# Ledger of designs, part 78: designed miniproteins, single chains, continued (3)

Each design is a single chain, and the fold is of that chain. pLDDT is the mean over its residues in the fold that is shown.

## One batch from the design tools (miniprotein)

Design m10869
Fold by ESMFold2-Fast:
Structure m10869 (fold): chain A 56 residues (1-56)
Amino acid sequence: DPVILGVAEHELAELLAQGVISEAERDEILALVRAGRIDEASARLRALMKRAGYVG
């Protein structure tokens, strides 16, 4: 879904700019979104946010 991909690209770029995730972690999540593996992309992002001290 191009809309979901565009939103994911924007949100992940913000998290990368804030130092919450690495470039490799951003690319991993974007690859999952591009493959239509949205549940896996969401689970991975939640795990990274939890690592950073956020409750998702």
Scores: mean pLDDT 78

Design m10870
Fold by ESMFold2-Fast:
Order: structure tokens, then sequence, then C-alpha cells
Structure m10870 (fold): chain A 92 residues (1-92)
């Protein structure tokens, strides 16, 4: 429905803005060699993604869109896990 799409668009916009802010903070922490802080920010980003993905799946009734959202979430989680592994290598 149009109302469902509008609610999803608002949530997605707010989510993207927060993820962008967290990404900047993570990059700053890495540049400053604050690896423990960077790992904490990545865990915060993972929790935020999980929460917002769950809310988005509650709004969207279309099974194909639900599948795309789930696939996007999994891809982002894999990228964040790889980033954590690279940060752990930099600490050694």
Amino acid sequence: SAAEIEEAEKLLKETVEKLRELAKEILKAIKEKKYEEAKKLIEEMKKYLEEKTKKLLEIISDPELQKQIKEGYKSLLEDLEKLLEEIEKLEK
C-alpha cells in the first residue's frame, strides 16, 4: 500500500543517515588507531542494522521485497564481519 511504502521510505532514510554517521565514526577511530573503539562502533552498527531490518520486515508485506531486504542485511553483516577481522589483524 502507499502508506506502507511511505513508512518504509521514512525508516530507510533515517537508517541510511545513521549508518552513514556510524561509518564516519568507524573510519575516524581506525585512522586514530583506536581499534577497540572501532570494534565497538561496528558492533553498534550490526545491532542497529538488525533492529531496523526487523522493523522494515514488519512494515513490508511483499515477499519479494522481504527477500531483497534479508539478502541486503546478510551482505552488510558479512562486510562488517570482514572489517572486524581486518581490524584485529591491524592490532597485531
Scores: mean pLDDT 84

Design m10871
Fold by ESMFold2-Fast:
Structure m10871 (fold): chain A 73 residues (1-73)
Amino acid sequence: MSEEAKKLLIEGIAKILRGIGLVFEGELLIEKAKKTGDEELREKGKKLIAEGERLIKEGKKLLKEAEELAKKS
C-alpha cells in the first residue's frame, strides 16, 4: 500500500472515530433531556449527532479513496 493511501486510511479512521464519539455524546444528551425536560440539552445533542454524522461521512469518503489508491498500486 502506498504512503498516500496509508495517510488517507489513517485520516479516514480518525474522522470516523471522532464522529462516533460525537454521535454517542449527542445521544447521551438527548436521553438526559428526555428525563429532565431540558430543551437546550436536546438541541445540543442534536447538533453533536449531526456533526458526528458529517465526520463519519467524510471519513468514509477518505477510506474509499485509500481503497481506490491501494487497488491501482
Scores: mean pLDDT 85

Design m10872
Fold by ESMFold2-Fast:
Structure m10872 (fold): chain A 59 residues (1-59)
Amino acid sequence: GELYRAVKDYTAKTPFELSLKKGDIVEVLLRVGPHYLVVRSLKTGEIGFVPVEVLEKIE
């Protein structure tokens, strides 16, 4: 999938969300509406929802 980077720290607010640190790299698996992405952390291998504003595409 596409690679994205966390632009800021994010703490999961539900069990379905993923916590990230600024600079963490994730692979986007699915887009869920305008506000959320389902991603896999390349650091931990964990999968979860992250708000789109936390991520930027690496290009």
Scores: mean pLDDT 85

Design m10874
Fold by ESMFold2-Fast:
Structure m10874 (fold): chain A 60 residues (1-60)
Amino acid sequence: MEDLEKGKKLYEEGKYLEAASYFSNAIIKDPDNKEAYRLLAEVFEKLGLQAAADSARAKA
């Protein structure tokens, strides 16, 4: 998925908010995409949003 790959590149560049946007779009297009939830959880941890990270990880 284009959104997932773009999100990964942004995450590697340290652009966590932009990466979260792309991972969220990947989830909207495919709600069963466990990899997108896992990556979104990692972004939330980098942003210090522990509750959001825990919620996203539970769906992965």
Scores: mean pLDDT 80

Design m10876
Fold by ESMFold2-Fast:
Order: structure tokens, then sequence, then C-alpha cells
Structure m10876 (fold): chain A 91 residues (1-91)
């Protein structure tokens, strides 16, 4: 459902913010990059929510906005994975 996709994206924003906070002392540059990508995902998620709540929105427009939000999440996930890999190499 559309609601399940929104909940998953909100979960990724929460996890991403927790990881960015942990990174601030160890890798402030990566933390800043992750925070910026989380902000972009949050903007896309807000657009998707507005489209879903608009009774004039077509199913195609809703799907397009959800797809755009999911693609931004991929960027956040990639930076999270990079942070994990860096932490393991620096141990």
Amino acid sequence: SHEEILELLEGEIRIGREIAEELKEKDPELAEKLEKKIEELERKLKEAKKTLEDPNSSEEEIRKKLREAVLEESSVSMLILLAIVKKKVEE
C-alpha cells in the first residue's frame, strides 16, 4: 500500500539521522553528505504525501512521486553502507 511505502521511507530517514549523528565525531564530511541526502529524501517524501492527499492527483502522479522518493532513499542507503564499510576498515 502507499501508506506502507511512506512508513518505510520515514523509517529510513530516522535510521539515516541516527547514523549521521554517530558519524559527526568520526567523519564529519560524510555526516554532512548523509544529512543533505536525508533532507532531499524528506523533501521528496513531503511531495509524495501532498500528491497522495490531493483528490485531483491521478494514480500515475502518485506512483511517480513515490518512485522519486524511493530513488532518493537509494542514495541515503548507499551513504549508510559507505559509513559502515569505512568504520570496519578503520577498526
Scores: mean pLDDT 82

Design m10877
Fold by ESMFold2-Fast:
Structure m10877 (fold): chain A 78 residues (1-78)
Amino acid sequence: GREEAERLRRRGTEAAAQKNYLEAGELYIKAAELYFEDRDYGEAARLFRTAAISYKRAGNEKKAEEALKKAAEAAELA
C-alpha cells in the first residue's frame, strides 16, 4: 500500500545519500510499483524516473532504460 511505498522511497533516498545508487534504484522501483498498483500513476512515473537516474549513476544503463520505459508507461496512464 501507500505507506509501504513511502517507506521504500525513504530507504531509497537514504541509499542514494550513501552513494549506493544500485540499491537506491532497486528501492525506488519497488516503491514505484506499489504506487502503480494503487493507481497513483503520477507518483509511480516520478519514482521510475528517479530509479533510472540512480541506475545511470550506478553505471547500469540497461536497468536505467527499463526504468524509463516503466516511467513512460505510468505517465501514459496518469
Scores: mean pLDDT 89

Design m10878
Fold by ESMFold2-Fast:
Structure m10878 (fold): chain A 60 residues (1-60)
Amino acid sequence: MTEKVARLVAHALRAIGDELEGNYEEAAKSYREMAQIARELGDTEVAEKYEKKADELEKK
């Protein structure tokens, strides 16, 4: 459980950094990974928010 939370936080930091650099494709990948981890934690609502964010970033 703690390992999944740590991984989620790591991906969140990468996503923010990538967005600031304009690297939207890498940021979207990080949000997709966060969505998968959220689903594994049983938080479908949070997973859907991350997937929506990734979709928005992929549109550029």
Scores: mean pLDDT 80

Design m10879
Fold by ESMFold2-Fast:
Structure m10879 (fold): chain A 99 residues (1-99)
Amino acid sequence: DVEKIVEKLKEMVLNGVPGEEIRKFLSTLSDEELLAIAELALEEVKKLGNEGEKEYAEELLEKVRRDLKSDDPRKREIAIGSVIELVTMAVALERINNK
């Protein structure tokens, strides 16, 4: 249930949960779930963000797709970092909600 996972991640970000705890949670998810979370976060950034924020978010999604295709555990760590950044951007823009 990807929507439920996104809601949980947004709550973790809003409550100021440390990035290391968020990374630990995301490390338990499948590559398919991580990609789906990133895609949903990008859709929110596209609705609320300015041109530069949208462009950066699209670059982050591209990086997630590329890094998740790698069998290198370090690339997976990078992908998780990009997922966290996308969700954090979406939460920040939702809090502002005037873009």
Scores: mean pLDDT 84

Design m10880
Fold by ESMFold2-Fast:
Structure m10880 (fold): chain A 88 residues (1-88)
Amino acid sequence: IDEKEVWGSFLLMILSIGIQEARKAGDEEVAKIMEEALRKAQELIDEGRVEEALELAAEKLEEAAKKYGSKIAKEAAEIVRKALEELK
């Protein structure tokens, strides 16, 4: 198994779950930020740039957590940051 493929799939899963949870909570702006992060992360993963995808996603989730006080975005950002640390 390619370790980078595993981390890429994990990131896409975390963002997908985050979008669903934000939507259920009525956090439309948070869901939109996560959807944009998912789109950009997918592009980077398709190019083999998995570490950059994790970094971009973490930054976007941290911005959403700070701007909207979203616990969902905060928890997702923490998970993605830990994944990025393990990849290094």
Scores: mean pLDDT 84

Design m10881
Fold by ESMFold2-Fast:
Structure m10881 (fold): chain A 81 residues (1-81)
Amino acid sequence: SPVDYARKMREALRAGQGGLAAEYAAKAGNVSIETAHDAVGRAMQAAGSGDVEKARQAPRDAGLGDIAANYVAEGAKEAVG
């Protein structure tokens, strides 16, 4: 299910496995792997700069859907610390 993929994506982000996280994000949001890679990268960059709203918005702008978008934002925050 999309929720199961979103959870695995969060775990991959926490483990520093950005490529695996993007694969799961693509499945969770039903978007291309390229779109998911960009969204995950933008969310991590925003989280790293302390911009929590931008980290949340990046996966939404990519069309990942709310559930997957929320997990990307939370995973990115956890990965950055």
Scores: mean pLDDT 80

Design m10883
Fold by ESMFold2-Fast:
Structure m10883 (fold): chain A 66 residues (1-66)
Amino acid sequence: NAEEYLKKGRELAEQGKYDEAILYFVKAIKLDPNYAEAYRELAEFLLSRGATPEDVADLLAKIEAL
């Protein structure tokens, strides 16, 4: 479920597997587009990696449009 994908994303991020972590955060959002925690964690993760707030907003809009 979406919660398990979010958990897997966290585990991958802890392992330094950042691209895989992002994919699992995106999978969580696509399974439950109202899952606020998944959006928050993806946004915080991307910002911590040097993404701009504008880049994060653009990515989240694209995910929701899928």
Scores: mean pLDDT 80

Design m10884
Fold by ESMFold2-Fast:
Structure m10884 (fold): chain A 100 residues (1-100)
Amino acid sequence: VLSEEEIIKRVVDAAADPAVGPYVRRFLKRLAEKYGLEGVDVDDVEATVKALIDYFKEQGVSLGRIQGLFDVVIKAAKNLAAGYSTEEQFDKLLDLILEN
């Protein structure tokens, strides 16, 4: 399991990628909206990721599970950017994550 700082860096790096980043940012925005993280600037990826990690930790979610969630989405975004999946499939994955 990565440290909180390493998880933040990993997501920030993915969000900065020109092919993958738009899909990672879409996920972060939808999570922030779902959990009512009002006042967080979603264009500030580092602040958004930190706020989400802090929220999940307060809900009793382990860092390993938080890391796993971000890793699944980053992998899905990379597959979409590489042409191995469709935007519809990616959006359905986000919907499934957000239903829980």
Scores: mean pLDDT 79

Design m10885
Fold by ESMFold2-Fast:
Structure m10885 (fold): chain A 72 residues (1-72)
Amino acid sequence: LVEKVKEYIKKAEEYAKKGDIEKALEYLGKASALVTELRRQGADEKLLAELQGEIAKAGKPIGDKMLAEFAK
């Protein structure tokens, strides 16, 4: 499951670099959903924090582009 989260984060970053914001958000959402499932299964909080940090880092450029589009 952890490996699947990392895979989705990588795909989100790839789509964000291509400018495909909708697909990037879809993969970030999938990664976040799996992190929630890991928490429910009793995964280590340090691991969960690391994965959430990677999701947030990948999501920053996406959020910045969305805010720019919304402001225009």
Scores: mean pLDDT 75

Design m10886
Fold by ESMFold2-Fast:
Structure m10886 (fold): chain A 84 residues (1-84)
Amino acid sequence: KKKEELLEAVKSAFRMLESYLKGGTEQDKQKAIQVAEELAKFLSQYPGAEKIQELAKKMADALKKSVSEAKKQLKELQKAVEEL
């Protein structure tokens, strides 16, 4: 049950991140950073999600540097969640 809530929240965050990264504006970038940071905070409440939380933090940092780096980090984050 808790795992289902975790997966739903992560899937929702991924959909938002993909949408904002596709938009390519500075406003989209700021919204993507907010989504990644909120995801990392949400994941901190779930024991065993520490690796995914670390990847979400790396995603937020990557978004501050470049969109291309952020896209690579999003793929790594998605892969880690699929391996749960």
Scores: mean pLDDT 78

Design m10887
Fold by ESMFold2-Fast:
Structure m10887 (fold): chain A 58 residues (1-58)
Amino acid sequence: SAAVDAFLAAVRAGDLAAVHAFLHRMQTDPALRDAVVAALSADPELAARARALAAQAK
């Protein structure tokens, strides 16, 4: 949950570099991905923000 909390904090802060790093990590960590998806499903506004930041990540 510490990793999920860190991801959500990065999304709220608009920390593009941190969000990009977490998205890359989630490609090889299904447990983290599933936990993040569950957390974002509970907060549609934060999910929309995460999607926008993901689109900007390089």
Scores: mean pLDDT 80

Design m10888
Fold by ESMFold2-Fast:
Structure m10888 (fold): chain A 75 residues (1-75)
Amino acid sequence: MERVEEVERLVKEAGEAARAGRLEEAERLAERAARLATEAAVEAGEIAEEEREEVEKRARDRAVAMARKLAEAAA
């Protein structure tokens, strides 16, 4: 539960940063959230350890894309 709460907090902060036009900060927060979410999924057995790097990379790319999209929508 602790990591899920941390991920939720980081996602919220990333969204707030994106809406404020702080894209670089939003991207960093989104990247951290994706990393923690992937670690939690591996520990829960939802993702095989051998897939961790690939899933983490894709989650990070998607999180960064989402932050950029939110920043553009706020502009």
Scores: mean pLDDT 74

Design m10889
Fold by ESMFold2-Fast:
Structure m10889 (fold): chain A 77 residues (1-77)
Amino acid sequence: GPLEEAYAELKKRITDQKTIDEIDKVAESLEERVEMLFYVVEQKRSIEEAKLHVEYLRALRDNDPEKLSEIIKKLLE
């Protein structure tokens, strides 16, 4: 499907297997893998920033203001 195609295309642009392994370790869905890869590839952000971005999206989905506050503080450091 479209997400699998997007994932395959984004992976072609990553040469560092460690980045892929870190994404696979943290991501819980194909959607999160695509989001993290897009953040690294297109936004040229670090893997650590991509991890925080996905945690932010999870906190928003779960309506968790405590986690949202913690993640925002880390993003501002």
Scores: mean pLDDT 78

Design m10890
Fold by ESMFold2-Fast:
Structure m10890 (fold): chain A 73 residues (1-73)
Amino acid sequence: KEAEEYEKLAEKYEKEGELLAAAEHYVKAAELYKKEKKYEKAAKYYEKAGKLFEEMGNEEAAKYLFEKAKELK
């Protein structure tokens, strides 16, 4: 399943400290879960990606992703 593959890759990158790669893969996972109408999972992974961008100092990307997550709740 495509969304689960991106989720697993994101978790692996996060564990390895590759924050940008992790955030990008969490965004892809969230987009795929949204396409599957799994809105709670999509919101969860948009929030995870947002937190990673916030940790990297990219406040604009973080804000955008948090708003996407909020729209799905």
Scores: mean pLDDT 85

Design m10891
Fold by ESMFold2-Fast:
Structure m10891 (fold): chain A 68 residues (1-68)
Amino acid sequence: GAAAELDAALAFLRSVPGVEAERVGDRTIVARTTLDVPALTGLVLRLIGDFPSLDVSVEGDTITLTAR
């Protein structure tokens, strides 16, 4: 379910160099990145593909994942 995908996404994001990810409540992950635009774009596309139960939002260098 979406909760299991949040746990998997958090573990994945914490494994990516230049990404600092935190769980914010039961439904949301916030990840701050030091990645350039191409690397950030690639990461976002992977998150959309690998975690279909999560909504992916990007604001600047910050990625927010929310359980649907």
Scores: mean pLDDT 84

Design m10892
Fold by ESMFold2-Fast:
Structure m10892 (fold): chain A 84 residues (1-84)
Amino acid sequence: MSEKAKEYNAKGLELFKQGKYVEAAYYYTLAVEEDPNYAEAYENRGEALKKLKLYKLAAYDYEKALELDPNNKKAKENLEKVKK
């Protein structure tokens, strides 16, 4: 995993905590573009997209996070909530 991907994910988390969900989603997008196997960044982007009520996009990210980490219970639970 690249240091740059981790840095983008960390910046996204900082913005998410501030309620800046659009900016958070942007940095999570940079993280997954830098490392397409970064399961945590997909999960975090899904959470930001869910806060923005973009449920179909959030579902895609949770599905990708589960593909990369099948034991992620939170991603599975969140996927079920946004697919209804």
Scores: mean pLDDT 87

Design m10893
Fold by ESMFold2-Fast:
Structure m10893 (fold): chain A 60 residues (1-60)
Amino acid sequence: AVEEEAARRARRIVSEALGEDVTGWSPEEVEALLRAHPEAQPRVLAALAELAREIEARLA
């Protein structure tokens, strides 16, 4: 459940940052899109790091 929620939220972060709905995409497809948009990477990575910390706190 937590892993599924984290994956959904991560894809929502990417979708909002890049203006492309990636919620149904594979991890490889999302990674390719991120590599094509280096200008958005710092913001996306910061948001994903915050999500990771939230998940970590819920498991602690």
Scores: mean pLDDT 76

Design m10894
Fold by ESMFold2-Fast:
Formats: structure tokens, sequence, C-alpha cells
Structure m10894 (fold): chain A 97 residues (1-97)
């Protein structure tokens, strides 16, 4: 897996463990799902994995570090966007559906 995807998983898990804010948790969950789907998908090129990993990592960082509600919402949307990209291009693995 691309280093960006592995770092996204680490940050998203940390955000889920430490956040009490439902919006931050939603952003972290979206980031984690996007990163895990990228790792699970054998059709992703290393460049595509890195791109999705960067988006998921940014979403997880916003969830973990931001105190601004609007930035947390933006982080959630970024994570959802990465997950939607995987759905549109490749679909979810049967195990994730």
Amino acid sequence: AAPEVLEAIRLAEKALATSTDPVAKAAAEAALRAAEAAVANPRLSPEEQARIGRAAKEAAEIALTSTDVFKKIAGALLGIGALVELYVKYGLPPEAL
C-alpha cells in the first residue's frame, strides 16, 4: 500500500479513539473507510492509491486537529469524496458491501 494510505489509516484510527465530537468522528470514519477500501482494491495503481491516501489523510488530520466546525465538515466531505471516487471507478469489494 502507498505510505499515504497507511498514514491515513493511522490518523483516522487515532481521531476515532480521541474525538468526542460526532462531526469529527464522521470525518474520521469516512477517511478510514476510504483508506481501507484503497488498500483492499487490487485495481488501484500506486499513483491512484497515493492520491486517495492523500485525500483520506487530509480528512483524518482535519478531524484530529481542527476545533472549527466548518473545517470538520469540510474534512468529512473530503473523506466522503475519496470513498465516492472508489465507488464510481471500482465499486466496493463484496466483503465491504
Scores: mean pLDDT 69

Design m10895
Fold by ESMFold2-Fast:
Parts: sequence; C-alpha cells; structure tokens
Structure m10895 (fold): chain A 80 residues (1-80)
Amino acid sequence: SAALEEALRLFEEGARAYQAGDYERAAALFRRAAELAAGEPLLAEALRLYAEAARAAAAGDLERAFALLGEAEELLREYL
C-alpha cells in the first residue's frame, strides 16, 4: 500500500537521522511513520517506540533509549 511504502521511506530517513545523531529529526520521522502505519497495530506501536527512543536519546537518556529500542525490535519481529 502507498501508506506503508511511505511509512517505510520515513522509517529509513529516521534511521539515517538517528545514526547521524539528529535525534529530534529521527523522532519526528518515526512519529510520522507510525501515523501512516495506523492500520497495522504492531508496526505502528513499534514505530511509536522508535520515536520515544529517539526522544530519549535527544534528552541524553541513553539507557531509556536502549530499552525502548529493544521493545520496538520485539514488536517489529512480531509483525514480520
């Protein structure tokens, strides 16, 4: 679907932003991806957790960011 294709594109952009240390941009991109994935509950929740992880990283809370990334990865595995 076009919405899921756009969600994947935004997720890829968010991941690149996260790797570059632009956590605020990553959080916004992951949040938008989650909105587009609203029809897929597990995927939408995983993307919301990626956004929360990026926000935690932006605040310097790397321990919380790591925990949230782990939760997101578990949900993504369940979806796939």
Scores: mean pLDDT 88

Design m10896
Fold by ESMFold2-Fast:
Structure m10896 (fold): chain A 69 residues (1-69)
Amino acid sequence: SLEELLEEIREILSKGLPEEVAEEIIRAVEQGDFERAERLLVRAYLEGRLSVEELNELGKLLHKIEELK
């Protein structure tokens, strides 16, 4: 479900990102603004807040949500 996928994303983001940034990414996903969500994830990766493995997993979760819309 969308709720379960959003919770998985939140869990990954909460390990390395400030709550405000994590919530901004979740909001972008909920609004269907996948371009914004991807931009914010790449920024977090470049800032060292996400590993390449976490970035890849988040990308897969975003793709699953996009398929539901």
Scores: mean pLDDT 84

Design m10897
Fold by ESMFold2-Fast:
Structure m10897 (fold): chain A 92 residues (1-92)
Amino acid sequence: SGLSAGALIEAAQQAISEGAQVSLKIDGDTVTLTIEGASQKAIEAAKEAARQAEEHGNKAQVQVQGDKVTVTVSGLDARGITGLALGIIGLQ
């Protein structure tokens, strides 16, 4: 997998499989994925998603506050944003 959107969807899938709450916010070319009730495995998946985003030329940041993890990715194109939004909705 070479796309930031795919890795973020994988992190969301991991979280949902564990009963965590997942939300997605889009602001321009910036996407914020928030996971509440995240396990250590879901946190590691979120960190991996951020790392893959940086490898593909996007800016990424991960913030961990207890069992809440927030991944912010900037510099996404419209296709990446659409694919991510549809992918996350499909997990609900």
Scores: mean pLDDT 77

Design m10898
Fold by ESMFold2-Fast:
Structure m10898 (fold): chain A 77 residues (1-77)
Amino acid sequence: LLEKEKQLYEEAIKENPDNPEAYFHLGKVYYKLGEYEKAIEYFEKALDLFRQRNDPRIEEVEKMLKEVKEKLEKAKA
């Protein structure tokens, strides 16, 4: 259930606010829920934290961020 996944990752962020993986998973959850603006917000936070760690997942997050921004533009049309 997406709502259960959302709650789990929100608790993970509360426990560790610098957890980029939790933000990335929340971005995916909001993307699946069609809440594209929230998905963008969480992906951007994950991207900032992954960049601080020079993490190879930066490219994956950038790709997802581009995809959700394109979805948001199409939803407005």
Scores: mean pLDDT 82

Design m10899
Fold by ESMFold2-Fast:
Structure m10899 (fold): chain A 64 residues (1-64)
Amino acid sequence: SLEGEILLAFADMIYGIVKSTKGASEEKIKKVEELRDEMHRAVEAGDFETARKKLEELIKLVNE
């Protein structure tokens, strides 16, 4: 679905930015990767409510 594609595009973009950021901790990168993977699973299951919640957690984590 278009919604799933958009959600995953945001997750993948954020993960790529954090992973390439000088000074990002290994723990932070791992947490971002885990949230991205959880979003992929939620979208595959058709659970867009969970995917949106995970995206909100991801955005909050990277802004810290």
Scores: mean pLDDT 83

Design m10900
Fold by ESMFold2-Fast:
Structure m10900 (fold): chain A 59 residues (1-59)
Amino acid sequence: GPAEEGAERAGKLAAEGRGEEGARLAVETAQSSPDERARTYGLAGIGEAYRMTGVRATL
């Protein structure tokens, strides 16, 4: 669904060195959806984005 696609896109942005954009997309995905599932995917996307780019940022 849209939340899963958002998390996947965030991961791809991180892999391309655009981890900040990926993290932002993940936050927006979590924040815009009232569903626990969508929020979980959004937060997971943030973690994966930072991990994949090697960026040590504060979440």
Scores: mean pLDDT 63

Design m10901
Fold by ESMFold2-Fast:
Structure m10901 (fold): chain A 71 residues (1-71)
Amino acid sequence: SLKEKIKEALEKALKDKPGVKEEVIEEISTRAAELLEKGLSPEEVARKLRFELAGLISVSEFKEILEEVLK
């Protein structure tokens, strides 16, 4: 599923970052997939989730992950 692809890509990007909870990755992946399915662009999705991404990954890097998942 789109959610699972985003989750796997995000887990890979954050693998070397200590203290990241699985629940946070699950929430971000679920919300990102829902927003993409509603027709929002990767840039719009990353921007909307910027506060959830804070301290984990940059908006720019997350946008690139979403663009890669959609190929």
Scores: mean pLDDT 84

Design m10902
Fold by ESMFold2-Fast:
Structure m10902 (fold): chain A 88 residues (1-88)
Amino acid sequence: VEEELKEIKELLEKAKKYAEKAKEAKTLEEAKKYLEEAKKELEKAKELASKKEVSLVLSAPPYGEEFVKELEEVEKKIEEAEEEIKKR
């Protein structure tokens, strides 16, 4: 479970980095590519978090609050990048 929690955190950090790269991308094609990578890393984190053993730990303080906060931040970053790309 601890190993899976560490992996989730790493996946969320990768998703954030890809979302920021999408916002910084010079071309629409490059921006879309980074956005898709951000979404893939986020989905991997969600799949890992949905595992029965991991889900039970994330439902209990203090891990649950930290996970929800990080997840919301990553989702917001992806949404902001998606909106910016849509305007291009």
Scores: mean pLDDT 77

Design m10903
Fold by ESMFold2-Fast:
Structure m10903 (fold): chain A 61 residues (1-61)
Amino acid sequence: TEKLLEGQKKAQELVEEARKNKDNKDKTLELLIKASEVGGEITGSQELQERNIKRYQEKLG
């Protein structure tokens, strides 16, 4: 669906921003968390995405 494609594009843009900020681990991790949130919305697997976000936040400190 159109919404699925737009979500994938948004997640890709967040991942690309994370790559541009690879020298800043905290910012990279925050961007990856946001990409995971977008992925959860489009896949309907909120439970899985929430677990991934929690793990990323735990690593962030």
Scores: mean pLDDT 65

Design m10904
Fold by ESMFold2-Fast:
Structure m10904 (fold): chain A 68 residues (1-68)
Amino acid sequence: SMKQEKALELLREYQKSSDAAVRAAAHELLELVERGDIEGAIRAAKRLTLSSDPRVRELAERVLELLE
């Protein structure tokens, strides 16, 4: 899926973040998408939208836009 490919590209870029929390969130979501566990990735991203870190929330919202 083109949307899944875009999500993988986005997540790989966020793994390069200087923020450890952003890198951890990107790594978790990347593993789920790479395994084809799209339902798991959507659930994890929805949980991450509740993060206290606004950069983690932004990442999660962008991933949801691509996968939903």
Scores: mean pLDDT 87

Design m10905
Fold by ESMFold2-Fast:
Structure m10905 (fold): chain A 72 residues (1-72)
Amino acid sequence: GLRDRALEAAREGKEAMERLKKATTLSDILREIGRVLRAIGDIFDAALEYERETGDREAGRELFAEASELGK
């Protein structure tokens, strides 16, 4: 479901952040930055779609908060 998508994107973003900390080449840095930005976009899109499907703005905000905590 949308929650699982958001949490998966958060995990991918966290992994990309860890790789970014260890990246030494410009190519690797840009690749991992691209992955982080994509993960943020995927989390945001999933949260907005979740609000639309449930009709509950709080549900989307809670999902975004949960994904953001997991991504730390």
Scores: mean pLDDT 80

